# Designed miniproteins, single chains, continued (2), part 104

Each design is a single chain, and the fold is of that chain. pLDDT is the mean over its residues in the fold that is shown.

## One batch from the design tools (miniprotein)

Design m7835
Fold by ESMFold2-Fast:
Structure m7835 (fold): chain A 93 residues (1-93)
Amino acid sequence: ESKTLLLILSDSLRQLAEYLEKASVEEAKELALKAAKALELAAKKLKELGDEETAKKLLEYAKKLKEAAEKGDKEKQIELLKEAAEYLEKEAE
């Protein structure tokens, strides 16, 4: 059940990273902040399911995404989304 959540989230983050390559800096910031919020909500759910290690890692990615978004660093936002997606896919194994 947690594996399904991780796979869905991973795919969503990969799709978002691809979209951000074509987005404006302003749109990328808004979407990255929404992604950070989604990661925080997923972390809360994973902690409730007993996966505190993955939850902690998602909170770290959420924090980094917020920092990159506030700096207007679109390239870093894309990088972080791809890294988070890869991490989640590996954890779902």
Scores: mean pLDDT 86

Design m7836
Fold by ESMFold2-Fast:
Structure m7836 (fold): chain A 70 residues (1-70)
Amino acid sequence: AALSDETRALVARLGREVMVPALEAGASVEDASRLLATALREAAAASADPAVAAELRAAADGIEAYLAGA
């Protein structure tokens, strides 16, 4: 699915804030990616903008679908 530049930037930021520390703590890429999906869902729930919330949920769904196939 196509994401807005704003949503893509937020996904990248959460990747750095969530995935990188998890990997440094010894998590696998798969486990770190699951943590990112959880962080995206939490960001969606905290968002005041329904469109941004929908894009963040779609990004989390995409990560989980990718991991199910990987």
Scores: mean pLDDT 79

Design m7837
Fold by ESMFold2-Fast:
Structure m7837 (fold): chain A 93 residues (1-93)
Amino acid sequence: AEAEIEAYREKVIEEGAKKLTEVILNDEKSGMSEENAYAYALYLVTDTVEGINKGDVPYPTTEKGKKVLEEILEKGRKVPAAMAAEAAARAAA
């Protein structure tokens, strides 16, 4: 269970960062390099899976991009709850 949750967390971070990087690179208003877009995406997704919610972010600016961001962050927000549940179960044992 712990190893499965850790793998799920890593997968959410990797897939979310890659998907968000593509969205930001296709946002003409971002002006970010691929390196900067990936760093921004990785930071945002990693913070979200650690329970740090970034409600208002400057990028992406497009409606399509914002919808993709909401999907990624929604998946990321579920990771802290799953990890907290596992920690509680372990503490109770």
Scores: mean pLDDT 76

Design m7838
Fold by ESMFold2-Fast:
Structure m7838 (fold): chain A 64 residues (1-64)
Amino acid sequence: MQREVDRRATEEAVKAITKGQKEGDYKKTSEELRKIAEEAEKEGASKSLVDGIRKAADIYEKKA
């Protein structure tokens, strides 16, 4: 079941990043990634994946 949560979280993160790059709204992208990471953590996603998504959010926040 953790693998299904990880897959969904990864797909949501990739979609948010792709949409953010097309729209150029890095601040919105970082906020969406943070929310995805928080939701994934609550659903039992792997710590490595959650940490990775949070790092991506931090990178986009700094670029905003």
Scores: mean pLDDT 80

Design m7839
Fold by ESMFold2-Fast:
Structure m7839 (fold): chain A 110 residues (1-110)
Amino acid sequence: KKAEELAKEILEKLKKLTKAIAERIEDMVNNGKSVEEAKKEELERLENDIKLYVEKAKVEEGVSEKDAEEAFKKASAAAKKAIELIGKGVEENKPEEGAKEAQELLEKEI
């Protein structure tokens, strides 16, 4: 499996998670965190999940370290952009619209 195929798989999974991400960011903000703090925590969580997915692909599918690294970089960059859109939606009291914009952005990156 090549970097582009692995990245596409991760982006498809992230696309399905946008609503759950928006709900988690909104919950953190409702519990007293700033939107910036909530965005940072959610991005760290997603990057850890992406790293685990990439490591599993190296072990189970024989993905090279180079392809794994490139897939991780692409997926992490897209996750960061998605979280920025979701965070803006939460700030504007429109978390569902932010999640939708993030989903559309991820679709274009695929």
Scores: mean pLDDT 86

Design m7840
Fold by ESMFold2-Fast:
Structure m7840 (fold): chain A 55 residues (1-55)
Amino acid sequence: MGSEEEILAMLLELAASNPHMPQETLLELARQFLERQGVPEERVERILARFREAL
């Protein structure tokens, strides 16, 4: 995982690959993924906010 833009692109691909998945579930999976990657909480919240707006 490089930039915030690369992370967002990956999350949007996840959403596109799972069109039947609820938005809340996608956001929860995204949070778990970012936390597993060791992304700081502040950055996780910022990325998730952008991801939610892009959905």
Scores: mean pLDDT 80

Design m7841
Fold by ESMFold2-Fast:
Structure m7841 (fold): chain A 75 residues (1-75)
Amino acid sequence: SMMRELQEKASELAKEAVRLYIESQKTGSDELKKKAEELDKEAAELMEELRKMGDLEGVRKVQEAAGETYKKLKA
């Protein structure tokens, strides 16, 4: 329940951060880059909470979701 909710929120934030980061690289937008960095930081904080709870599998799933999103969007 709580760990699942943290995993889902962290995954959504991490994937959105990757999306905005790639868009910022394509457009040169400093605003999108800043938003990507803010979301990435929030995702990292939630992953740290998962680590403190011993949910290393959840952290791995979040990292894999972000990595797969990056792979699909890289041009």
Scores: mean pLDDT 86

Design m7842
Fold by ESMFold2-Fast:
Structure m7842 (fold): chain A 97 residues (1-97)
Amino acid sequence: SNDEEAERLLEEAERLLDEADRLLARGRAALAAGDVDTAIALFRRARELAQRALELAKEALKVAEDKDLILRAIGLILRAIGLIIDAERGLAEAEAL
């Protein structure tokens, strides 16, 4: 069903966002340690995963018919946007060094 497809898309989006969160934290730690090249690589990867998760959550929102799945998709879209912004901020800070 459309809801089963939405659930699969949301599970993959959440998995990617959890990985992006971990990479963002590692990027921040690398930047604090003065490892600028590692920080840049980690922030770029976090941004890529968050961007992919955003597209999956948007696709889930298009096919979801169940209200709880629609709300979950909106939540993951907002989370993905926040992680993209945080990763871009990290990149700007690292590139200024």
Scores: mean pLDDT 93

Design m7843
Fold by ESMFold2-Fast:
Structure m7843 (fold): chain A 80 residues (1-80)
Amino acid sequence: AAAAEAERLRDLGFNYLVKGEYDKAIEYYERALALDPNDAESWALLGIAYLKKGDEEKAREYFEKALSIDPRNKLAREAL
């Protein structure tokens, strides 16, 4: 199922994020979001990856997108 594959891609993105491989994390989160654009957690994690790259404007945009889907998303709320 697309949702299960999106979750797997998000988990792979997170593995790259914790290793500091932010460009690879972004690639996997973008692939996850192509399959499941309503996954607020993937939007929030994409925001964190951009924030760690120093792109505060893109990070803010993605955190706001996450909150538009789930206003209680903890990562996006703590980042804004």
Scores: mean pLDDT 89

Design m7844
Fold by ESMFold2-Fast:
Structure m7844 (fold): chain A 65 residues (1-65)
Amino acid sequence: MEEELERRAEELYEQAVADNKAAGITLDDKEKEAIRKAAYSHERAVAEGRVLETSYGGKFYKAAA
């Protein structure tokens, strides 16, 4: 369901941004966009059964490596 995937991706994105902000890290415009894309890609992979478990502490958004 597209709406559900978008909602989950937004939750992941918000969590990653909040984690960085709590750590005193200011994210650049491009960095925020990359995190959002990574979150969306991750949720799609979860929905397809390719990823079973989410990493703890927001490390899940590092998809641009």
Scores: mean pLDDT 67

Design m7845
Fold by ESMFold2-Fast:
Structure m7845 (fold): chain A 78 residues (1-78)
Amino acid sequence: SLAEQYYQQGLAYYEQKKYELAAKYFLAAINLDPNYAKAWLNLGKALEELHKQNPERTEVLKQAEKAYAKAKELDPSI
């Protein structure tokens, strides 16, 4: 699906440490499939990495926490 393609592109950017691009593509996957638990999980991871680069941006950490909570809600095994 197109959601899976955006998710895979997000993973590729994450592996390259391009966390803003990774988050953008995970969010695009979620916009097509809001129940995509793995996309929510990896959005959280990308946002957490962005927060590590700029710890003063506490709003990014809150967004990461919300993404992790949504992933866990959709798939409790996460």
Scores: mean pLDDT 89

Design m7846
Fold by ESMFold2-Fast:
Structure m7846 (fold): chain A 51 residues (1-51)
Amino acid sequence: LDSDEVARVALRLANAGIPSEEAARRARELVEAGETSDEAIEREIKELLGK
């Protein structure tokens, strides 16, 4: 697992309002699944925020 890639995705999620611990966990899952596109990250943000 690429730690730098996980950090990048986690920062993107945290900047969108996701709590840092949750952002880090979810970023690892997205990187493991290969879901690091802007579209995949945006979908994840929408689901996690649940608004």
Scores: mean pLDDT 78

Design m7847
Fold by ESMFold2-Fast:
Structure m7847 (fold): chain A 105 residues (1-105)
Amino acid sequence: MITLTQPASVTGKLGETVTISATASADVGGRISWYKQKPGEEPELIIYNTSTLASGVDSRFSGSGSGTTFTLTISNLKPEDEATYYAYNVVDGTWGPGTKLTIVE
């Protein structure tokens, strides 16, 4: 089973850019998705296939990476971006531990 590792937390400033990283234990062929999870809600798909923006998602979100290292980038941070962000490995259906984004003014 391929495992994903993420930082437990990241802090961004309102209106600035933040990056969240994920590392896979083996090559996933770019088959990484990113999900946004708010407390009490289902995970929302943001990015799939490493860098493809999901339908209806704000263009402030972008993804990049290859091999074992992947990054979610959120530009022009807004209060509604506060959430836990999970990398998902499509190859064997495994979730990363999630990174909690906190936004400060």
Scores: mean pLDDT 86

Design m7848
Fold by ESMFold2-Fast:
Structure m7848 (fold): chain A 59 residues (1-59)
Amino acid sequence: PADLFRKAAEAAEKGDVEEAIRLLEESGHPVGRFLARLLREGADPKGIAEAAKQIADDL
């Protein structure tokens, strides 16, 4: 799970929202699905990248 969250954070930092959503959903983690939903609803990718990094560090 941690590896997918780190990759999702990198994708979001690059502005690759589609890849970030894919990686967050692929994690199978409830928080990953929540962050993917926020991105689909227009959340700031930079904010999501920071959240994904924090979660990866906690896993």
Scores: mean pLDDT 81

Design m7849
Fold by ESMFold2-Fast:
Structure m7849 (fold): chain A 69 residues (1-69)
Amino acid sequence: MEELKKEADKLIEEAKRAFQAGDFDRAVENYRKAAELYKKAGDEEKAQKYQTMADNLERVRRLEERAAA
């Protein structure tokens, strides 16, 4: 249980680095993976938080790509 939360925390750090670097695809993937690990660890609050963050980033990125096309 605690091991899953630590792994999820590392994925959140990677997601934040990717976001700061403008790599939104990597940020979305890492936030989603972290949300899954939090869910498996029983931390539904963090799972929901990071799943929502990943979904919102994906939507924003899709809208920007569509506007640029």
Scores: mean pLDDT 80

Design m7850
Fold by ESMFold2-Fast:
Structure m7850 (fold): chain A 68 residues (1-68)
Amino acid sequence: SHMLQEQQKKKRDQLRKRILDVLKNSDKDPQKSLEELEKILKEAEELGDDITAAMARMAISSIKLAMK
C-alpha cells in the first residue's frame, strides 16, 4: 500500500543518514562506529533494502581498513 511505501522510504532515509553520520565521526571512535554500522546493516537487511545494506557493508570495510 501507499502508506507502507512511505513508511519504508522514511526508514531507508533514516538508515542512510545514520550511515553518513557514522562515517563523518568514525575518526573519533572507530570501534563504536563499527558497532553502530553493524546495527544499521541488520536493520537494512530486515527491511530487505539491499542498497542500504551494501552501503553499510562498504562503510564497515572502509573503517576496518582505516584501523589498520
Scores: mean pLDDT 84

Design m7851
Fold by ESMFold2-Fast:
Structure m7851 (fold): chain A 67 residues (1-67)
Amino acid sequence: MEAKEKGRKLAELYIEGVKAAKAGDDETAEKLGEEIKKLLEELKDDKEAWEAAEKLLKEKREEVAKK
């Protein structure tokens, strides 16, 4: 449960990071990148949460790209 919630947060942080980067907000993008990296390190030991996050990220990337 908790690990799957982290996977969902990872997807949300990635979306926010992409938006910040597109807006030229380098400071926010860097902070979000650090949070993403921290969550990825935590999730690497939980394969199910990682796979769930990857699937959500792929779907959300398409939505963000279309805008």
Scores: mean pLDDT 72

Design m7852
Fold by ESMFold2-Fast:
Structure m7852 (fold): chain A 57 residues (1-57)
Amino acid sequence: SKAELAEQAYKAFKEGNYEEALKLLQSLGVSKEEAEKALKSGDPELLERLIVRALTA
């Protein structure tokens, strides 16, 4: 489900596995550009906002 993918994406981000986080975010419908920007920022709030937006789109 999308919720499981979102949990996995956030976990990957928290673990510093940005390659896996990027993959999972794209699977949720986040663009590569937006996902890379969020991951490079290191801002968990920005990442959470992208995940919420993807789940509600």
Scores: mean pLDDT 81

Design m7853
Fold by ESMFold2-Fast:
Parts: C-alpha cells; structure tokens; sequence
Structure m7853 (fold): chain A 59 residues (1-59)
C-alpha cells in the first residue's frame, strides 16, 4: 500500500486502534471510512485504525 508519515501523536483509546508517534511510518492497508484508515506500523508490524488527519503521504 501507500506509505504515510505520522505528523501528530495518535493515542490508543480502543483495542482496534493503533498508538502512533510523530515520525512513525505506516503502510495503508484499507480506507475504512473517510476519517479512519487501517494501517500497519512498519517498525512494529502492529495493525490498527488511525485518523487519516494524523498522516501525511510520503512521495
């Protein structure tokens, strides 16, 4: 999938969500809705839902 950089902290508030820190790189697996994407953290291999507003596309 497309690679994105995390640009703001993302807290894990439920078991379906993923905790992310600024500078993390994620791969987008699925666009679940217009505000939330299912992603994989490339450093940890963890998969979860995150707000797309926390992500910026890597060229």
Amino acid sequence: GELYRVVMPVPKTSEDELELRPGDVVEVLEEVDENHWLVRNLATGEVGLVPKSALERIE
Scores: mean pLDDT 81

Design m7854
Fold by ESMFold2-Fast:
Structure m7854 (fold): chain A 63 residues (1-63)
Amino acid sequence: LSPAVELLRRLLQKYAGLSEEDAEEVVELALAGDIEGATKLLMEKAGLSEEAARRVAEAIRAA
């Protein structure tokens, strides 16, 4: 596991209010290339807009 991925997971918990399990699932979906799945989960669990959620998912994929 890369340190960047671990940091992003923790940032999702702290700033987006996700549980550890939900943050891990978002990271796994984004790294697998399922940007749509990661975006939908972020919208549902963190209350992010579709645009903000997609930007976060793309940032995780790029890490």
Scores: mean pLDDT 80

Design m7855
Fold by ESMFold2-Fast:
Structure m7855 (fold): chain A 90 residues (1-90)
Amino acid sequence: MDKAIELLKKAQEYGEKAMKALEEGKLEEAIEYAEKMVEYAEEASKLLNSPIIAANAYYLLSQIYKKAGKDEKAEEYRKKAKELEEEAEK
């Protein structure tokens, strides 16, 4: 339980860093931070048996790729987020 909380905190910290980098026009840094956010969110999602945690992280990663002009990657991660969201409903 405590480990999952620490992973969620790290996911939030990297998500905030990704958004700040995006606002500053640092698209490559924003992508790197968002990818780290997803890594921590996936581990927390697995420990908590909660696919929605990973789904939310992939939605944010998708949005950052879209703002960076990487539409194919954005669509790929958006589809992955939707699949995880649908898994959470079952």
Scores: mean pLDDT 84

Design m7856
Fold by ESMFold2-Fast:
Structure m7856 (fold): chain A 75 residues (1-75)
Amino acid sequence: SEAEEYLRRGLELLTQGRYEEAAEEFRRALEIDPLYEDAAKALAIALNRLGRTEEAQALGREVQARYREAGIPVN
């Protein structure tokens, strides 16, 4: 899917140390699939590498809310 393509591109950018660009690709994946767990996890990693820990925490809360609305267990 298109969301999977954005995830793959973002992961490649992560391995290159291009964290801001990686974060953008992961955000695009989440725009397509808001419940895309792998993309949310990867975005949190990229944000933490950028020192944007507050944004990573906010993302975590937002994703947990989306999972709760969808009936997906959050751990």
Scores: mean pLDDT 84

Design m7857
Fold by ESMFold2-Fast:
Structure m7857 (fold): chain A 51 residues (1-51)
Amino acid sequence: SSLEQKKKEQELVNQITAERIRKIGAEIDGDREAVEEYERKIKELDEQRRS
C-alpha cells in the first residue's frame, strides 16, 4: 500500500477509537440511543477501513 493509503487507514483507526470512547461515555450515562448511534458510526468507519 502507498504511504497515503496507510495514512488514511491510521486516520480511520483514530476516528474509530474516538467513537468508541464516546460510546463508553454514553453507556456510563445510560443513553441507549447515543450508544446505538456510535455503534453505527463505528461500523461504517470500520467498513471503510476494510475496503
Scores: mean pLDDT 84

Design m7858
Fold by ESMFold2-Fast:
Parts: sequence; C-alpha cells; structure tokens
Structure m7858 (fold): chain A 51 residues (1-51)
Amino acid sequence: SMSELEKVEEEVNKHPYKTAVLLGKRGWISKETQEEYEKKLEELREKLLKS
C-alpha cells in the first residue's frame, strides 16, 4: 500500500542519522542508530525498486 511506503519514507527523512550526515556529523551518532537508519533505507529502496 502507498501509505506504508509513505510512512517508511517519512521515518527515513526525519531520522537523526540522516540529519547528522547532512550536517557532516555522522561520527557523532551511535552504531545502533546508524544500522537502524540503513535498514529502513534499504527497505525503502527495495519497495521502490520492486514497484
């Protein structure tokens, strides 16, 4: 469903790690937070590619 894709996209866009990367502060974020972001980003990419 589109609403599920939109929800994952919003979670990726507002994720603390994404903000830190954009500000050049990726090294200030925990490994756990980074892995959580990467997992959500991969899920989003997979849904977009399979559409």
Scores: mean pLDDT 75

Design m7859
Fold by ESMFold2-Fast:
Structure m7859 (fold): chain A 69 residues (1-69)
Amino acid sequence: SVEELRKQIQKATEQNFETFLKDDPLDEKEKEELKKRLDRVTEIALATRLGEDVPEARAHRAHLAALAA
């Protein structure tokens, strides 16, 4: 289901968040702001995995690929 897929994406995002913060903990306000951004990213990722071609998802993936290169 879409809900199960969303949960999988959120869980993976949370695990990456915890790993990232291991050596550089954020304050509570920064964590709240980051969670809001991660929720938005999760929705875009979900749309992408459902085969929906949305400009934001394509642009976001292109940006991440450029940063990884």
Scores: mean pLDDT 67

Design m7860
Fold by ESMFold2-Fast:
Structure m7860 (fold): chain A 78 residues (1-78)
Amino acid sequence: MVEELLAEARSEDPEVRLEAARRLLELAKRTPDPEEARRLLEATLEALVPLAHSEDLELSLEAGVLAVEAAVRLSLLR
């Protein structure tokens, strides 16, 4: 359910937030609707931004890689 993933993407638990962002990105890659893809990619980036600034280097790196992929995909959506 997209609404559940959007709620998890706002979680205070960084692992829950990161997993929600991964699932939102996968849904964005699979949807044929460019408006839905844009919405999912924007939600993915909002979830990942605080994690990319984390003091946990592994978490920060993982979030940064996913954020770059999401940003590139969003830029390709007219």
Scores: mean pLDDT 81

Design m7861
Fold by ESMFold2-Fast:
Order: C-alpha cells, then sequence, then structure tokens
Structure m7861 (fold): chain A 63 residues (1-63)
C-alpha cells in the first residue's frame, strides 16, 4: 500500500506539471488537494499541510 501511494504521488506530480504549463490552475489545485490526502494517509502531516496550502494558492490563481 505505501509503495502504491508513492507511485500515485509521482504520477500526480507529473500531471501537476502538465496542468501548470497549460495554466489550468483549478485542475492543478485539485491535484495538490489529492496529494495532500495521500501524504496524510502516509502519516506525513507537514507535507499534507503544505500541499493543502499550495492547492489554495492555485485555486486563487484560477479566479
Amino acid sequence: KREELLKEIEELEKQFQTLLKQSKYREASDIYERMAELYEELGDEQLSKNYRLQAEAYKLLAE
């Protein structure tokens, strides 16, 4: 399960970069929210919080 979560995070990082290049900030925000959930499941509260804050920042850019 842990290895599967890390692979999903890696895949989401690639998707985030693609969305960012396309200025799709709302979708990029959604990716970071999912990454925050995955880091929370991994027990990494600090990274979970950081990704949640980054997601909020990208959501504001989408406005």
Scores: mean pLDDT 84

Design m7862
Fold by ESMFold2-Fast:
Structure m7862 (fold): chain A 55 residues (1-55)
Amino acid sequence: MAAVADLSDIDPERVRYVRVENGVVTLEGSDPEQLERAAEALRKAGAKEVKIVLV
């Protein structure tokens, strides 16, 4: 099954999906506010944990 989060308000160039492993998603980007919004959307979509890496 493919779980898709609605990230239409997030700039995909500034938020990158680095890894998904056993419900843990790692996000990388330069905008902490956009990264936090993407993390919330992923948690609503069923992610157990979201890690944020600032670049």
Scores: mean pLDDT 68

Design m7863
Fold by ESMFold2-Fast:
Structure m7863 (fold): chain A 60 residues (1-60)
Amino acid sequence: SALDEFAAYLDAMRAQGVLSPEAAANLLAGMADLARRQPEDAEELAADYKRFLDTWAARR
């Protein structure tokens, strides 16, 4: 599912040191809640977060 893919992405970002464990857990919890209520908005927001974090990680 898109949520499982986002969870795997956040875990990879945590492993790379881009996100703290707390930030990754909070983002996943918020995304899971949004996906239950507004799945289209959750997919769009997940894509936006991935773009943001990829750009931030590219600073290394």
Scores: mean pLDDT 79

Design m7864
Fold by ESMFold2-Fast:
Structure m7864 (fold): chain A 68 residues (1-68)
Amino acid sequence: MEKEEEARKVIKETVPEGVFLLIEGVGNTVKRNILENNDLDEEEIKKLEKEIEEEIKRLKEKAEKEMK
């Protein structure tokens, strides 16, 4: 029982940080896949890169509010 409670505490402290890292990691992977696998001009790449970065930021801010 005590070991289970200790594990739950670690999960509650670690999972929020893990979720932020996951959002950032998935966002960076999607960004790379979109930019590398599409025949886009430099202006389109720059615009999409900015939009992806703003979406990652928004998701991180939302997760931060939810994980109060």
Scores: mean pLDDT 69

Design m7865
Fold by ESMFold2-Fast:
Formats: C-alpha cells, structure tokens, sequence
Structure m7865 (fold): chain A 90 residues (1-90)
C-alpha cells in the first residue's frame, strides 16, 4: 500500500472508532461507523489494522446487544463486522 493510502486507512479507522465510542443506541453513529469501515476495506489496508478494527466492531456489537440497542444499530454493526472479516480472509 502507498504511504498516502496508509494514512487514509488510519484516518478512516480513527473516524470509525470515534463513532463506535459514541452513544451505542444512535443509529446515525452506527451507520457512519459502517460507512467509514466500507471505505477502509476498499483501500485493502494492513491485516493488523483490519484485525484491530474487527476487535473494535465486535466489542461495540457486544455492548449494543447487552444494552438492547435498536435492530438498526445491531444490523449496521453486524454488516461492519462481516465486511472486515471478509477482508481479513483475502
């Protein structure tokens, strides 16, 4: 990956984590985290970064389920986790 793409991937990961660490019941936060993760996986980033994002999303999903977050929040977090896990299998 180019150095420019590496910086972009790190910035997208930071933005995704920022939204994942906000109110877990906020559908817009879950949607934005998912959108940033979609952009991140398109860059084909370092597997360690992808694994770190997968752990973060899995933790957020676990917290969302425990707090009985809306089905829409759960759906966005599950789609985000699936995207990162598929990228890690390549």
Amino acid sequence: MSEEKEKEALELARKAFSYLNQDINNVENAKKAYEYIQKLVELEPDPVLLATVAIGVALALSIAKRKNASPEVIEYLEKALDLVMEALRK
Scores: mean pLDDT 82

Design m7866
Fold by ESMFold2-Fast:
Structure m7866 (fold): chain A 65 residues (1-65)
Amino acid sequence: SKHSSESAAMILGIVAVLEGAESVEKKGDTIVITVKELSPELQATIEALKELAKEAGMKVEVIVK
């Protein structure tokens, strides 16, 4: 399903304040998260964020630097 741009912006804002994230970028229907190191705690947070993004009709991609 497709949700409003406001939902996507809220998800992006949440990710921007999460620990361990170097950058967050929206590319169309995909949220790209760049991390310096992928800890188990950050992995769990990203999995929760993937569920939220799925509700907004978006995909989450993770890049390890």
Scores: mean pLDDT 68

Design m7867
Fold by ESMFold2-Fast:
Structure m7867 (fold): chain A 55 residues (1-55)
Amino acid sequence: LDPEVEAALRAALNQVAAAKGLPAAGADESLREAARRVGVDDAALAAAEAAIAGQ
């Protein structure tokens, strides 16, 4: 995964976490773990990754 795409996904997941009153994704937390914790499923995460990578 490109570092830029990973950073953008992590920022998006942190925004979702903030909207739900949940803690931000930790540095040791994988994108999938963070996504599942904030209620984003694997399909939604893959769609977001594709959208960011396509920019």
Scores: mean pLDDT 74

Design m7868
Fold by ESMFold2-Fast:
Structure m7868 (fold): chain A 60 residues (1-60)
Amino acid sequence: SAEEKVEITLKLMVKRKIGKIPDTLEELREAFKKIATPEQQKQLDVFRKSLEELEKKRKE
Protein backbone atom coordinates (compact mmCIF):
# COMPACT_ATOMS: atom_id res chain seq x y z
CA SER A 1 0.00 0.00 0.00
CA ALA A 2 0.97 3.66 -0.22
CA GLU A 3 1.34 3.84 3.57
CA GLU A 4 3.79 0.90 3.58
CA LYS A 5 5.87 2.58 0.87
CA VAL A 6 6.00 5.76 2.98
CA GLU A 7 7.22 3.74 6.00
CA ILE A 8 9.96 2.04 3.94
CA THR A 9 11.06 5.36 2.43
CA LEU A 10 11.26 7.06 5.83
CA LYS A 11 13.23 4.14 7.30
CA LEU A 12 15.76 4.38 4.46
CA MET A 13 16.15 8.14 4.91
CA VAL A 14 16.63 7.78 8.69
CA LYS A 15 19.15 4.95 8.20
CA ARG A 16 21.16 7.10 5.78
CA LYS A 17 21.33 9.99 8.25
CA ILE A 18 21.83 8.27 11.64
CA GLY A 19 22.80 4.68 10.71
CA LYS A 20 19.88 3.09 12.59
CA ILE A 21 16.42 1.91 11.53
CA PRO A 22 13.70 2.68 14.14
CA ASP A 23 11.77 -0.38 15.37
CA THR A 24 8.39 1.32 15.78
CA LEU A 25 6.33 3.80 13.75
CA GLU A 26 6.42 6.22 16.71
CA GLU A 27 10.24 6.09 16.86
CA LEU A 28 10.40 6.47 13.07
CA ARG A 29 8.16 9.55 13.25
CA GLU A 30 10.30 11.18 15.97
CA ALA A 31 13.60 10.35 14.22
CA PHE A 32 12.31 11.77 10.94
CA LYS A 33 11.25 15.03 12.63
CA LYS A 34 14.83 15.54 13.84
CA ILE A 35 16.46 14.95 10.42
CA ALA A 36 13.81 16.46 8.12
CA THR A 37 14.81 19.23 5.72
CA PRO A 38 12.59 22.34 5.40
CA GLU A 39 11.01 20.78 2.28
CA GLN A 40 10.37 17.50 4.12
CA GLN A 41 8.91 19.42 7.09
CA LYS A 42 6.10 20.57 4.75
CA GLN A 43 5.38 16.86 4.20
CA LEU A 44 5.46 15.99 7.92
CA ASP A 45 1.68 16.36 8.27
CA VAL A 46 1.19 14.05 5.27
CA PHE A 47 3.78 11.58 6.60
CA ARG A 48 2.23 11.75 10.09
CA LYS A 49 -1.22 10.93 8.67
CA SER A 50 0.21 8.04 6.62
CA LEU A 51 2.03 6.62 9.66
CA GLU A 52 -1.06 7.06 11.88
CA GLU A 53 -3.23 5.22 9.33
CA LEU A 54 -0.65 2.42 9.07
CA GLU A 55 -0.48 2.22 12.89
CA LYS A 56 -4.30 2.01 13.11
CA LYS A 57 -4.35 -0.77 10.51
CA ARG A 58 -1.68 -2.76 12.38
CA LYS A 59 -3.37 -2.19 15.76
CA GLU A 60 -6.77 -3.33 14.48
Scores: mean pLDDT 69

Design m7870
Fold by ESMFold2-Fast:
Structure m7870 (fold): chain A 66 residues (1-66)
Amino acid sequence: LSVLERVALAELMEATGLSREEALEVLRLIKQGRFEEALRLLMERGGLSEEEARRLLDGVKQALDK
């Protein structure tokens, strides 16, 4: 994983309580442009509201854009 991917992974785990494997799956979906599936995982497994999941998704997208 790149430094940016490790930071994004750590932020996902801290914000959601997801396991490393679950957070890696979310990161993979975001990298593939599968944003609706990433949102679903954040809500169903991470316990986030739709608004919280969208904010976190946007933050990860911005982090990965460099």
Scores: mean pLDDT 79

Design m7871
Fold by ESMFold2-Fast:
Structure m7871 (fold): chain A 61 residues (1-61)
Amino acid sequence: QAALDRLTPLERAVAQLVAAGFSDEQIASALGISVGTVRRLKERIKEVLGLSSDEEIAAAF
């Protein structure tokens, strides 16, 4: 879990909501950002954590 400390607060919020089973649209609405921004943050989270899929983000939490 040391890599989670490398995420920004917004990236951690997105990752937590993905793990909770929220859709990109629900995350965008909850955080007041665009769906495109959610998708970009998910890609960055995967890059930082060394993950290849959105399912692996959920498994990391």
Scores: mean pLDDT 79

Design m7872
Fold by ESMFold2-Fast:
Structure m7872 (fold): chain A 55 residues (1-55)
Amino acid sequence: AEALAGASLEELRRELERAREELEEAIKRGAPVSKIVGLELRIIGLEESIRLIER
């Protein structure tokens, strides 16, 4: 893994885990659909970034 724009693979994975936890908590708390969708899009973006690095 390599650093991209100052972020390491480990940092991206950590962000993904935090985003997933935030999404689960938001769903459990009945957060607005707009917040849930925003978190889902962020998770997708992080997953794609990690896949490209790991290949």
Scores: mean pLDDT 77

Design m7873
Fold by ESMFold2-Fast:
Structure m7873 (fold): chain A 55 residues (1-55)
Amino acid sequence: LVEALKHPSELVRLAAAEALGKIGGEEANQALEEALKTETSFLVREALLKAMKKT
């Protein structure tokens, strides 16, 4: 899942962000924070922020 956050496909990164948000926990939240630092897609950034609020 963490690896999928770096996938070239926007849809795969979106799915990974949603999945990590459902899993929750410190490790998942850390991965979401790291992905947000480099993410350029507005849609994926919104998903990352939403996932972090659930964790």
Scores: mean pLDDT 75

